Designed miniproteins, single chains, continued (5). Designs and how they scored, part 38

Each design is a single chain, and the fold is of that chain. pLDDT is the mean over its residues in the fold that is shown.

## One batch from the design tools (miniprotein)

Design m17295
Fold by ESMFold2-Fast:
Structure m17295 (fold): chain A 98 residues (1-98)
Amino acid sequence: MEEEKRKEEEKKKKEEIDDEFKIALLKMILWQINHTTDEDEIMRLIDSLERIVDEISERYHPEVIEMIEDTIKRMEKQGKPRRIIERLKRILERVKNS
């Protein structure tokens, strides 16, 4: 029983590290979206963002929601194309409903 608890704790730590890595990737992608002016490149970055969001554990959804909401607000202030903002809002609604 004690060895099974140790294996479960090691598995949880590995999953936690994998989730932290995914959060770091999300932060990088959102940073690139804010600093890129090419709409086609931004749309490809959003495709990557959506894939990572689908793979991340539900316990991190509140942090992901906050990050996406902050990015949308910044993009609206910058006058980014409506098409990009609407796509991020759709991803945000999907995460909120998960």
Scores: mean pLDDT 78

Design m17296
Fold by ESMFold2-Fast:
Structure m17296 (fold): chain A 66 residues (1-66)
Amino acid sequence: MSPEELAEKLRKGAYEMAKAGMSEETAIAMARQEAEYARDQLSEEEFERAVEEARKGARKGAEEYK
């Protein structure tokens, strides 16, 4: 999986979780854990980007839940 594919997957996953009522904080934590499994295959910048995309997804999902 490319870093770009991972970032998109985490953004979409966090969005769906938050939209279903999971807190933004928990959705981001779960996405970060998934990114950690690929940590040795990612640069620091790619890891930070994937986590930031997950935060964007979680915020959007929470907005739609509220």
Scores: mean pLDDT 81

Design m17297
Fold by ESMFold2-Fast:
Structure m17297 (fold): chain A 60 residues (1-60)
Amino acid sequence: SELERLERRIAELEEEIAQLERGIAESTDETVKLLLQAALENSRARREELRKEVERLRAE
């Protein structure tokens, strides 16, 4: 179902976010940290959009 697909993608994004957070914490390179921070912001924004879509589908 569409809900199952979205929930799976959200779970994938949560794992990606956790990996990015660990990468930022472990990195000693400021340029690498900046790039990882940008990727983290993009992944969080995508997760929020998918969460909104899930809520819309649940409201059906």
Scores: mean pLDDT 86

Design m17298
Fold by ESMFold2-Fast:
Structure m17298 (fold): chain A 96 residues (1-96)
Amino acid sequence: SLVDSTVETLKKLLSHPNPDVRASAAIALGKLAPYVSDKEEVVKAILSLSKDESVEVRIAAFKALELVDPDEEKYGKEGMRLIFNILAEGGKLRYP
């Protein structure tokens, strides 16, 4: 589909040498995620940017994940527990 073709182009832009381009591509992917055939692949691509060397790109990745819809049906309970643990412990995350 046209949406799937656009997603593939945006995924290539996530590897662009310019951090502004990578940040913009991440936000665009987040906005398109509800309309794509393989939402899991889009989420995985956005998550790879959460460890990017550019702070702007990492911020864009977290904003893009928020646009995807943060696990409302599948992982909402665990997602909320992780967020609560990070906030309550000042960023102290314990792996169970």
Scores: mean pLDDT 67

Design m17299
Fold by ESMFold2-Fast:
Structure m17299 (fold): chain A 68 residues (1-68)
Amino acid sequence: MFSKDQLIATLQTLLAGTTDPRVRKVLQEGIQRLEALDPSDQEGIQKVANETFQRYHDEVQRVLEERR
């Protein structure tokens, strides 16, 4: 299981490689939600990370579909 800091670092890396403003917003919101959580809240961290990665995937798919 990844720590909160590792998950934030992963999202920051994705954000650095992302130019689409909607995808960037999803990543920024996910980072902010993770930063607001207590590091001992493993359930909350995992839930927010899973929701953020799912939303990231969905937004990337939407952007790719719109650029066809």
Scores: mean pLDDT 81

Design m17300
Fold by ESMFold2-Fast:
Structure m17300 (fold): chain A 64 residues (1-64)
Amino acid sequence: VEEELKRAIELLEQAGLEDSAKQLRRFAENGEDLKNIVLAAAVTLARAGHLDQARELRKVLEEI
């Protein structure tokens, strides 16, 4: 559970999407559903052209 959130944030930071990574941390702090947080990260990565990273997070969603 916490590892999926850490992975989503890590992939966003590696892609240079620091504001999106900060937003995900705030969603987690507010008790937002983990599945929604990981999905938001996958969509953000896909829109930025990081398709392989987006695909990785979509596989993680199947475990939640």
Scores: mean pLDDT 79

Design m17301
Fold by ESMFold2-Fast:
Structure m17301 (fold): chain A 78 residues (1-78)
Amino acid sequence: SEIREIMEETVASVPEEERERAREVLDLAGKYALSAGATEEQVVAAARRKAEELGLSEEVTELVVRAARRMFAAAQAA
């Protein structure tokens, strides 16, 4: 799926020590993006909260937020 492709592409661009945490954030973002009635704001907010909870760097947080927006767009186009 396009959502999985966005996840794998984003995780591959993240430093190795943050990859599993980034994958967890993106898994959550993907689930929110596929939820009926979810907004882009909700998907992005969920990604930011989870990234902060897991202690991701600011650089990686911005990468997963951009991926979350792409995942939302992909879900809406399906």
Scores: mean pLDDT 85

Design m17302
Fold by ESMFold2-Fast:
Structure m17302 (fold): chain A 80 residues (1-80)
Amino acid sequence: SERQEKLDELFDYVEELFKEYLEEKGIPYKIVKGNKEIVISEDPEAAKLYLEMLQLAVEGLLEGKSIEEIKAEIEELLKK
């Protein structure tokens, strides 16, 4: 469905931004590759941020927000 396609795009975007965030902050992580590349961090604050990014994506789609608007909100979350 269109919603599943948008969620998939947002998931890929979140993984890329999360990786960039971890690299910028010097937080250790590993990449697990299967059907998709998944970034894993054992840092509790980073893990919380990751869940907040995913929640923002899901809730934004349920509210009917555009992908561009949701991406902007996720980027804003990372700046705090």
Scores: mean pLDDT 81

Design m17303
Fold by ESMFold2-Fast:
Structure m17303 (fold): chain A 74 residues (1-74)
Amino acid sequence: SLLDEIRKAQQELGKLLKDPNATLEEIEEAAERLVDLIIEYLETIMSPEEVEKAKKKLEEQKEELLKAGEEKLK
């Protein structure tokens, strides 16, 4: 199911954030995959206007996550 895919994507991203060998590119790709899956799920339960608002919020959260990943490379 889509929810199972989201859960798996969350676990993969969590592993990358804890892995000292993970690259920023891998973290970014995993974060983008998770966001895409969440948006796909939201599109099944929300109006297009509400989905656009959710996209903005998810992009903000992704940027914060990427900043945390960037800090690993210092």
Scores: mean pLDDT 79

Design m17304
Fold by ESMFold2-Fast:
Structure m17304 (fold): chain A 91 residues (1-91)
Amino acid sequence: AEDKARELVLISAMELLGYSEEQIEKMLEGKDPELQEEFRKKIEEWSDEKNYEFFLEVLERALERAKELGDEEVVKLLEIQIERLKEEMKE
């Protein structure tokens, strides 16, 4: 469940950043370390900038995919992550 939730979050983030399905597959399989490092740096930069809107969209997209898959445990995990992120957005 946790591994699947993480996979859906990574796929959603990569898609929102404009990576192709082929590039996403290569990154998930560890077949393109340079592309994976580029993605990691971009996520770190956006995280450091507290780009909560981007991360909220990532989680909501991942949640929608989990619902389409009928994976209730993954849905629950993603809903918890969304609520935690919303709390972090409050000062």
Scores: mean pLDDT 79

Design m17305
Fold by ESMFold2-Fast:
Structure m17305 (fold): chain A 76 residues (1-76)
Amino acid sequence: MNYKELFKYGNEEKVLKFAEENPDKFDDIIEKVYLAYRIAAETGDKESAEWYKKILEKLLKKRGVPEEVIKATLSL
């Protein structure tokens, strides 16, 4: 699987489905999306940063993370 293609804009449903089908990799997927979010935010790629933030929020909610913790994590 090509992770770059998976994390492209419009593929959030594919990312979520892959995470659901691979629960042993769920935390690794969250880490990769979080890193991509931080890089996009730090390099000024606002469109990619907002897209990664959106998918990361969905992943954390599926993982069972409380909304208050998600908000704190993404307030960077």
Scores: mean pLDDT 71

Design m17306
Fold by ESMFold2-Fast:
Structure m17306 (fold): chain A 68 residues (1-68)
Amino acid sequence: SAALEAAEQAARDRAEGLKEQLLALGIPAEYSVRRLSETKVEAVVKSPLGTYTDVYDAETGGVDSSFE
């Protein structure tokens, strides 16, 4: 759906932006984005500081964020 595609693009853009910010500080980072369902997208950014995870809900426009 257009909403899911928009959520996936938002997830990629935010994860890429965070990776770029970390790299600018000299901190290596990797990201991945995957569809969890027809309504949810997960973005993960991994660095030596920890793992940042965003789950985007295409139905509500909500984002659930966690850091470990």
Scores: mean pLDDT 86

Design m17307
Fold by ESMFold2-Fast:
Structure m17307 (fold): chain A 88 residues (1-88)
Amino acid sequence: SKVKEALELNIKAAKEITKGEKYLEGIGLILRVIGLEEDLRLGKISEEEAAKEALRISKELIELAKEVGNEKAVELAKRAEELAKEAL
């Protein structure tokens, strides 16, 4: 599933953020993605709703990664954004 791949890449991007000064923000984003994966697995949200939220998270991660100058996190979050868009 492209949604599942987007969520995994969002977690990887957020983990990169936890290596720096914005570690609490990174942890918060990891928890947000985990909650979204759980809601999707439990059927509480549709795959389309999950893709839309994954896209929002990816955009937030791109901006945060740029702010902290983490190029790897930017790349991971941009890949997640592309996969989330393809899932819509």
Scores: mean pLDDT 89

Design m17308
Fold by ESMFold2-Fast:
Structure m17308 (fold): chain A 75 residues (1-75)
Amino acid sequence: MKKIYLVEVEIVNNPELGERIQEKTEEKVRELADKKGEVSAKEAGKITNEIIQEEAKKLGLKKLQVVFTTRLELR
């Protein structure tokens, strides 16, 4: 049984941005899972943080309020 960790993201001051980040993060984590079979919580967190930084930079945002929830899927 293989473990895949996913991160759910909420941006308190911008829910549409949170949804967009979550979709991109889930896509990247699932791509990694398909290649490796497993994704650790650390790997999922790193991918999520990189996507948050990229999206914040595109919008010129200097401060975000972020809530993370970790979810585990078994295959």
Scores: mean pLDDT 79

Design m17309
Fold by ESMFold2-Fast:
Structure m17309 (fold): chain A 74 residues (1-74)
Amino acid sequence: MSVEELLERGLRLVDRALAAETDPEKREEILRLLSEMVDLYEEYRRAPPEKRPELLKRMEEILKRIEELMKEVE
């Protein structure tokens, strides 16, 4: 998965999550994860090639956290 594909997936998931989620604390957490993912994307764009795989992995971890948060129903 490319960094652009990863960001696009994250943005789509956040958009759907925020449309469905009414809990303000969960909405705030989703927005924090989105902000972190955007910051990592900006770092990726400025990073030398040797550091890009590490940043991509961190973005994948954030995407997984967003997916896990959306699956939680209590």
Scores: mean pLDDT 77

Design m17310
Fold by ESMFold2-Fast:
Structure m17310 (fold): chain A 73 residues (1-73)
Amino acid sequence: LEKYLIEKGVSPEDARIAAGIVLGAVTMSSIHSIDDSVSMAQRQLDKAGVSDQNKQATLDVTREAVESHVRAR
């Protein structure tokens, strides 16, 4: 996941934190809506001080991962 985030333009410094947030959102999608899970990820990225550019790339990956996980059920 960290490698995938870097390929999507997230800096290596932020990629580990971002990967943890993406995985948390995927886990939360089991009991929350897709939009709520993505909103939670955005809030956590804001708290972590991730740059706007890295935040946008991470949120795109988060939505992709959450939607993929929900469809696989």
Scores: mean pLDDT 77

Design m17311
Fold by ESMFold2-Fast:
Structure m17311 (fold): chain A 100 residues (1-100)
Amino acid sequence: SAAEARAVRREAVLIGAELGVLAIELIILKKYEELSEEEKEEIDRIIEELQRTIEALEAARRALAADPAANLAAARAAIAEARELLARVKERLKELKKKA
């Protein structure tokens, strides 16, 4: 439905914003001297993964706006992948913050 497509688009915006906040937190954390070079390289890889996922969510939102019926399932899949990444990165960020 049109209402369902609007709800999914709003969810994609909110999840994308949460991923963006995590990317900013990781950029700040990289400046801490207590982190090893390997941990800083891991943070760079996580930031790249967050950026790719945000771009995928934006692509899904544009596709859903153009054709809701054709793109609803793909948009939901993109949101599910983004949620898994959000949970994983939040957990790893807690571990890294304990060292910083």
Scores: mean pLDDT 88

Design m17312
Fold by ESMFold2-Fast:
Structure m17312 (fold): chain A 72 residues (1-72)
Amino acid sequence: SMLWFPSAEAALAAARALLARGDELAAKGDTELAKELYEQAVSAAERALELDPEHEEARELKERAEANLAKL
């Protein structure tokens, strides 16, 4: 399920935080937790794009999270 956020800004902030935490866990070898956080980051970025389809940073965050998830 997609995460709920009241604004594109809130969804973007969540996507950034989830992606950063996922990267930390992946670096530590916590692959299962990193995968979950990357999936949540994708959902948050998708929510931002649902609220603002033209949002460049949301698209970039989604692509980065998907790329990192694919490398796990």
Scores: mean pLDDT 83

Design m17313
Fold by ESMFold2-Fast:
Structure m17313 (fold): chain A 90 residues (1-90)
Amino acid sequence: ISEEAAQMMADSIIEGVLELAKDPEALKALVEYLREKGYDEFADIVEEAATDPEAARERLTAYLKSLSPEEALELGDAFAEAKVYAYEKV
């Protein structure tokens, strides 16, 4: 996808992760869900966001730029599902 789209999507995802990370159990559930769905690289970036959000944002932007528009949408859907799963776990 485009650099601008990747940056906007990365910013949105990192903001969501930081909000969720206020509950360590919710963050753990999010990461576990992503790994179970096969998004291991994305899960690694999400874990990094809890300790270094700036580095994670840069890494996520690069990752998103490597994806097709279809793959980026699939990733976004997976993240939305993971957030619902995490919030249901508390």
Scores: mean pLDDT 78

Design m17314
Fold by ESMFold2-Fast:
Structure m17314 (fold): chain A 74 residues (1-74)
Amino acid sequence: SANEEIAKIAREAIEKIKESSAEEAKRVMDEATKRMEELVKDQDSASVAKVGKAEMEKALKEHEEKERREEELK
């Protein structure tokens, strides 16, 4: 279903964000967000996409905080 595919895209993006540089992580999130939006066909899939985006944003913020701390130590 579209809901399962959207949730899968979000989960895969979160894993890539954790393993990527801060700049690449932002690109991963943007690409995943676009793919999720393309799959939204109804209000239910829109809700799943909204939750997935929030989880990706949280992962990106945590990754950015880690990168900032590493930069400050240089």
Scores: mean pLDDT 78

Design m17315
Fold by ESMFold2-Fast:
Structure m17315 (fold): chain A 84 residues (1-84)
Amino acid sequence: MEARALEALARLKEAARQRHEALLNGDYARHQAILDQLDAEVAPYAPDVEAQLAAGNPRVQAAIAEVEALLRELRAELAAARAA
């Protein structure tokens, strides 16, 4: 369902920002708690996201592009931190 796919993607985007913030602050307990919550709440929605992508849903495609852009940004920041 579109609503489930969009909800899952919105949660992934928010969780990615919160996890990055937790890691920057050295709060590994919070980081782990967010991961555990995502496994329980978001992983079951993966088939809904895939189905909407296969259907060519532009709203889900846009939401995925936003998540991908955020993950690319966060990966670059972590890579820069490791290189320093």
Scores: mean pLDDT 75

Design m17316
Fold by ESMFold2-Fast:
Structure m17316 (fold): chain A 71 residues (1-71)
Amino acid sequence: MPVSEEQAEQMAEAVSQQVTLEGKRAGASEELIQKAVEEIRKAARESIGKPKEVLKQNLVKVVSKFLKELE
């Protein structure tokens, strides 16, 4: 089942909300949080028309980079 635009948007929104909450809790800068949210939205858009597993993998990569920046 290929990823639709709506599915990509919904997943990006959910992941962006989680990243924003975790970032604020960790005391991350607004700039760092904003950068992560933009990367999440970009990764989701690039996954449109691809298998849902590709969308999940791309989002996990962005989240992992963000968590590393919090160290």
Scores: mean pLDDT 82

Design m17317
Fold by ESMFold2-Fast:
Structure m17317 (fold): chain A 62 residues (1-62)
Amino acid sequence: MSKEELEKEIDEAMVLMMKSLIRKYAPEEFAEEAIARVDELLAKGEYKEALKVAMEAIREYE
């Protein structure tokens, strides 16, 4: 297992955790929009960008 593979698995797990937090704390309409953007980036394999979008969504509802 390479370091790059481990980093991707960690980023993926963190994004999944942040999706759960967005669903829990953000208003439903904004949660759906934020999650849709994150899912698009995950489908493209852009894990770092997906993580950034998820973090910004959570930050906005702190």
Scores: mean pLDDT 76

Design m17318
Fold by ESMFold2-Fast:
Structure m17318 (fold): chain A 91 residues (1-91)
Amino acid sequence: MPSEEEKKVILKLSAAEIRVVGLYVESDILRKQGKYDAAELAEKAAEEVKKLVKEAKKLYDEGKIKEAQEKIDEAFELDNKAWREIKKKLA
């Protein structure tokens, strides 16, 4: 049975997975608009966030709940930075 701490990490992992989808969707939209530089930035960010999410899942499976949490926080920071850079390229 998962602990309350494990449940919180599972919910955060799900949120991080949604953020990866959001970056891929934005990349597709930007490409359709001819904004290729911003689209490539969004796609690259999606791949990096996805890598951090996979590392967090591995740590969670190994029972390293705190380390998994730290990787998820890194993924959220990378996602937030990517969205700021995308907005900057579109200004």
Scores: mean pLDDT 87

Design m17319
Fold by ESMFold2-Fast:
Structure m17319 (fold): chain A 86 residues (1-86)
Amino acid sequence: YFDHMVLDKETQELVEALKNNDQEKYEEAKRKIGEAGVKTNELMQKYKEALKNNDEEKIQEILDEFVKLGMDPEALKKAVENRKKK
């Protein structure tokens, strides 16, 4: 569930900036959350669609994009498998 974990780090920075009344850090964290959220949501949607279509080539391309964002593809696979078991 690394998509959510990346956003959590930036969200924590946002909350800390609010507690310290740091306007500059608040605006920066807000921007990063927006950009990361759009990219990770798009990749997650493509990943689910590729799984639904059984398109192994697209699945590999999407996992490579997650790696470029600093995510571990192994843990992403485990997160998806854990959701299916529940």
Scores: mean pLDDT 65

Design m17320
Fold by ESMFold2-Fast:
Structure m17320 (fold): chain A 104 residues (1-104)
Amino acid sequence: MLSEEFSKLYEELSKSNDPVIAGLLAALKLANIEPNSVKDLEEAIAKVYIERMKEDGVDMPEEEIKELAKEIAKAILDEITEVTGLSKEEITKRVQEAWEKLKK
């Protein structure tokens, strides 16, 4: 299940990355999205939460699940910027650098 795959990826990635970067990398890998922009991070987080809500049996219309996932993705990135003191662009740059290291 996607949540188990996320936990496994996060555990492996957190050995070489800080928790925030590890979580974003895990979301990007599961969503099969490359981190080219802030939008790609938001889309990756949203996709992970859509699948997680479906696995958890959330009884909502698909349209509402998608909108809720978009709101969650924005809230997560806003929380990351608040906690880290980094802009969304700076977070994206750090994720890009970590993503390139994973390709080697």
Scores: mean pLDDT 80

Design m17321
Fold by ESMFold2-Fast:
Structure m17321 (fold): chain A 84 residues (1-84)
Amino acid sequence: MARELVEKAKPSKVAAAYLLAITGRVDEAYRILKESMLEAGLSPEEAERAARDYVAEVAQKAHEAGILTPEGLAKARELRPDLA
């Protein structure tokens, strides 16, 4: 699961990515989480996949809760086209 790899990132970066994702700043959430995982020693492929999956899942749950903006949902769908 993406969460297992995300736990390798710095907790402050994971928290920032979560807040950015739920507020529709999906691109920034993905970037900072990916960068933190790369710093933690994950491969570029692992960091990209885990960051993308985590951020998109968080944004999808925010949308289901009625928090996410339509623009944020569109960004999440660009990251993970399989999410509604």
Scores: mean pLDDT 75

Design m17322
Fold by ESMFold2-Fast:
Structure m17322 (fold): chain A 65 residues (1-65)
Amino acid sequence: AAAQLLAEVKAAIEKYVATKSREEAREKSMEVIEQAARQLRAAGASDEEVARVVAEAKKHLEETL
């Protein structure tokens, strides 16, 4: 489900921010966000739903940095 994948992405972002430099945390978080977007598209999610999940994940990254 998109909600579970978003929760996993948010957890990965929080781990990267806690354990890495801001630059590395941003880079690795963006990689995880892009991977999640690919997984949602492969699972048949709409472009609208993918965009929503990506936006929420990016917002969480900005709030956590």
Scores: mean pLDDT 84

Design m17323
Fold by ESMFold2-Fast:
Structure m17323 (fold): chain A 77 residues (1-77)
Amino acid sequence: DLEKFKEELKEKVKEIAEELEEIDPETAEALREAIKNEDYVLMLMAIGIEETKKGLIGEKNEEFKEEYLEFLKKLAA
């Protein structure tokens, strides 16, 4: 069901934006605009990066977080 997939995708990206709000509000806003504009490429990339970040629990998470934010800023620009 495409509509169910879209809702799940938007919900996950919304959660990522909420997590970023205090760290990088510009990127958080860009992700909310991606949801509003149905930019599924950006939404899918954001989810993929978030899942990869969670998989790196215990390994240089601060360095990965900086690279993740830089990558999202480039995608949002």
Scores: mean pLDDT 69

Design m17324
Fold by ESMFold2-Fast:
Structure m17324 (fold): chain A 89 residues (1-89)
Amino acid sequence: SREEEIEKIVEELKKKRPVLYKFAVQLYLTHYESDPERTDELVRTAFKIALREMFPDLSEETIDEITEKLIKEIKEEVAKEREARAAAG
């Protein structure tokens, strides 16, 4: 399905660009609360560039969909990490 294809691309980006993915997570952890618009802009731009380089045949609509899925997953991961840190100390 389309959802399965998008999920495969998301996992491939995490596998082939682990430094970029970790950097995006770190940006959300350190900057999102102080500057949400700038954080979203920087991460969205970086992922779109990476996706265009890795998958040059993808449509812009598909790249946008994958980028928003990545951002959503990072925001969920960061929220869980913040809750875990608050509970631990």
Scores: mean pLDDT 84

Design m17325
Fold by ESMFold2-Fast:
Structure m17325 (fold): chain A 104 residues (1-104)
Amino acid sequence: NVPSSVIRALVSLIYLSTDESLPADLRESAESTLNLIFDFLDVPVKARKVISRNLTEAYGPFIKLSKLPSDLNELKNYLEKEGAPSSLLTAIENLINKTKAYLS
């Protein structure tokens, strides 16, 4: 079973990638990281937009930007336990650092 914190983290990542009010570098880093996660989970390219939409519609109202670094860290920890490659874990860590810098 996937923890609710991990689902919220994934929704936060989807939100971050689509929020045009955020800096372009932050959005592009989020989109790249999201695609690496979908690749690791063997999610077909054709399904990614539908999954992202469904998750955002179900959980989007509960997303708070101030919680984003913490939620992303929970996602990173979950993926590490599932055997994610170091390149993906590094991408998530870099995104956590970018979100912390933006919120400071």
Scores: mean pLDDT 80

Design m17326
Fold by ESMFold2-Fast:
Structure m17326 (fold): chain A 98 residues (1-98)
Amino acid sequence: ATVTVNGKTFPDTTGVLDESKLPEIKAKAGEKINYSVSGAPAPPYTIEILDKNGNVIKKKTVSGTSGSITAPKEPGEYYLRITDAAGNSFTFKLKVEE
């Protein structure tokens, strides 16, 4: 399975437990982050933004394989997590710039 975020394609990160091995994406504060999922289990997908401490600060559930979520207004380090209906998660480091 692959996930595309803001035009960059990532391999399947399901089950990656080492944070140093997570792929990184960058977004501007308040920017619309576009994603698409291919080759993954069927929707619905849960899309989350977590702060550096692992707290969920944004969450949405979608039935489509593509969509968007808005980056936080405050610059900093976050995580973007996409979870399928089977509980498989794709996790990315999200660096928010002003």
Scores: mean pLDDT 73

Design m17327
Fold by ESMFold2-Fast:
Structure m17327 (fold): chain A 77 residues (1-77)
Amino acid sequence: ELEKKKEELKKKLIELGISEELAELAAEATIEISKKNLSEEEIEGEVEALKEVLIAEGVSEEKAEKAAELMLEEIKS
């Protein structure tokens, strides 16, 4: 189940134009965040940190913001 969610998120991130390597990293980190019993504020902080990593690795701010939205939707679903 979690592996399917990771692959689905990875596919969505690749469709945004994020590289396969970064999409794998972001999807895997998102699933690990979802396994923790974190508050909504803590989840938002972890996703914000992942967004900054994507920007640092060369993803545009617009694509990183959309990726962060997809990551939050996955964690909250």
Scores: mean pLDDT 82

Design m17328
Fold by ESMFold2-Fast:
Structure m17328 (fold): chain A 60 residues (1-60)
Amino acid sequence: TYSPEQQQIIADTKKRSDEVQDEYQKLLAEGVPREAALEKRNKKMLELQEEHSKRMAEAR
């Protein structure tokens, strides 16, 4: 149902989401406090969702 451009945006967003989760796990392994690591993850995920929505709206 999605255009090739929209499919690419979805794939890119999934990849970036996975990278955010990987970074969160690495921060925990490095001894960063859980609350601080969670705040960074949540901020990046919110930014990613906003970028995704904008890119999808612009894709025609």
Scores: mean pLDDT 83

Design m17329
Fold by ESMFold2-Fast:
Structure m17329 (fold): chain A 57 residues (1-57)
Amino acid sequence: MEGARIAAAYARQEAERLAAQGRREEASKVLERAGDVVAPYDPELSAELRAEAARLR
């Protein structure tokens, strides 16, 4: 799976798994990293991922 959208989907799935375990800081970091990676290809998706990361404190 090579697309930015696919990478973002995997990051969101991993972040949801981590958050469900109470590992919110790790979940936030996963989403922030994914946001940075997809930013050049999909800036709207990047902004959404970074906003979701900020909510997971």
Scores: mean pLDDT 79

Design m17330
Fold by ESMFold2-Fast:
Formats: C-alpha cells, sequence, structure tokens
Structure m17330 (fold): chain A 89 residues (1-89)
C-alpha cells in the first residue's frame, strides 16, 4: 500500500527530528494509521489531505483524554505537518 509507506516514512522522519525512541515512533505510526482509518470510515469520499485534517482532530482529542503520551502526540503532529506540506504543493 503506497499510502501506508508514505505515512510510515513521514512518522520515521518526524521521530528522527524529535529524537524519539523506536517504541514512540511505532506508537505514533499506529495512532496515525488508526486515526486515518477511522476518518476514512466516517468520510469515505474524503481526500488524503481531508483525512489528515480529520485524523489531526481525532489525535488531539485522544491526547486531551490521556489516551496517548505527549511524546507520541508530538511525533504524530510533526508527521501530519510533513504530510500536509508534501500534499499542499
Amino acid sequence: NPALEIVRKAVEEAGKKLNASKEVIEKAFKTLTESLAQAQQEHPTASFKELLDLAKKIIEKKYKEGKISEETYKVVMEAIKILLERYES
């Protein structure tokens, strides 16, 4: 799945930039992919950019509810930023 590989590379790049552990990078990848899957299930016609914006809101809510660590949250948000910048131009 080419989209999944693009997401993994963005999460790995974000994790490296933030000096995150491999465990945090894997949790960030799982959190982002699960949030994207939820967004796609709720909005099946949404573009990848729209799915990223929706996933960002899902992840912000999970962080506020204490379901993900601050380290995981930071890596996921940086990965979403990388993906949005790449798909905006």
Scores: mean pLDDT 85

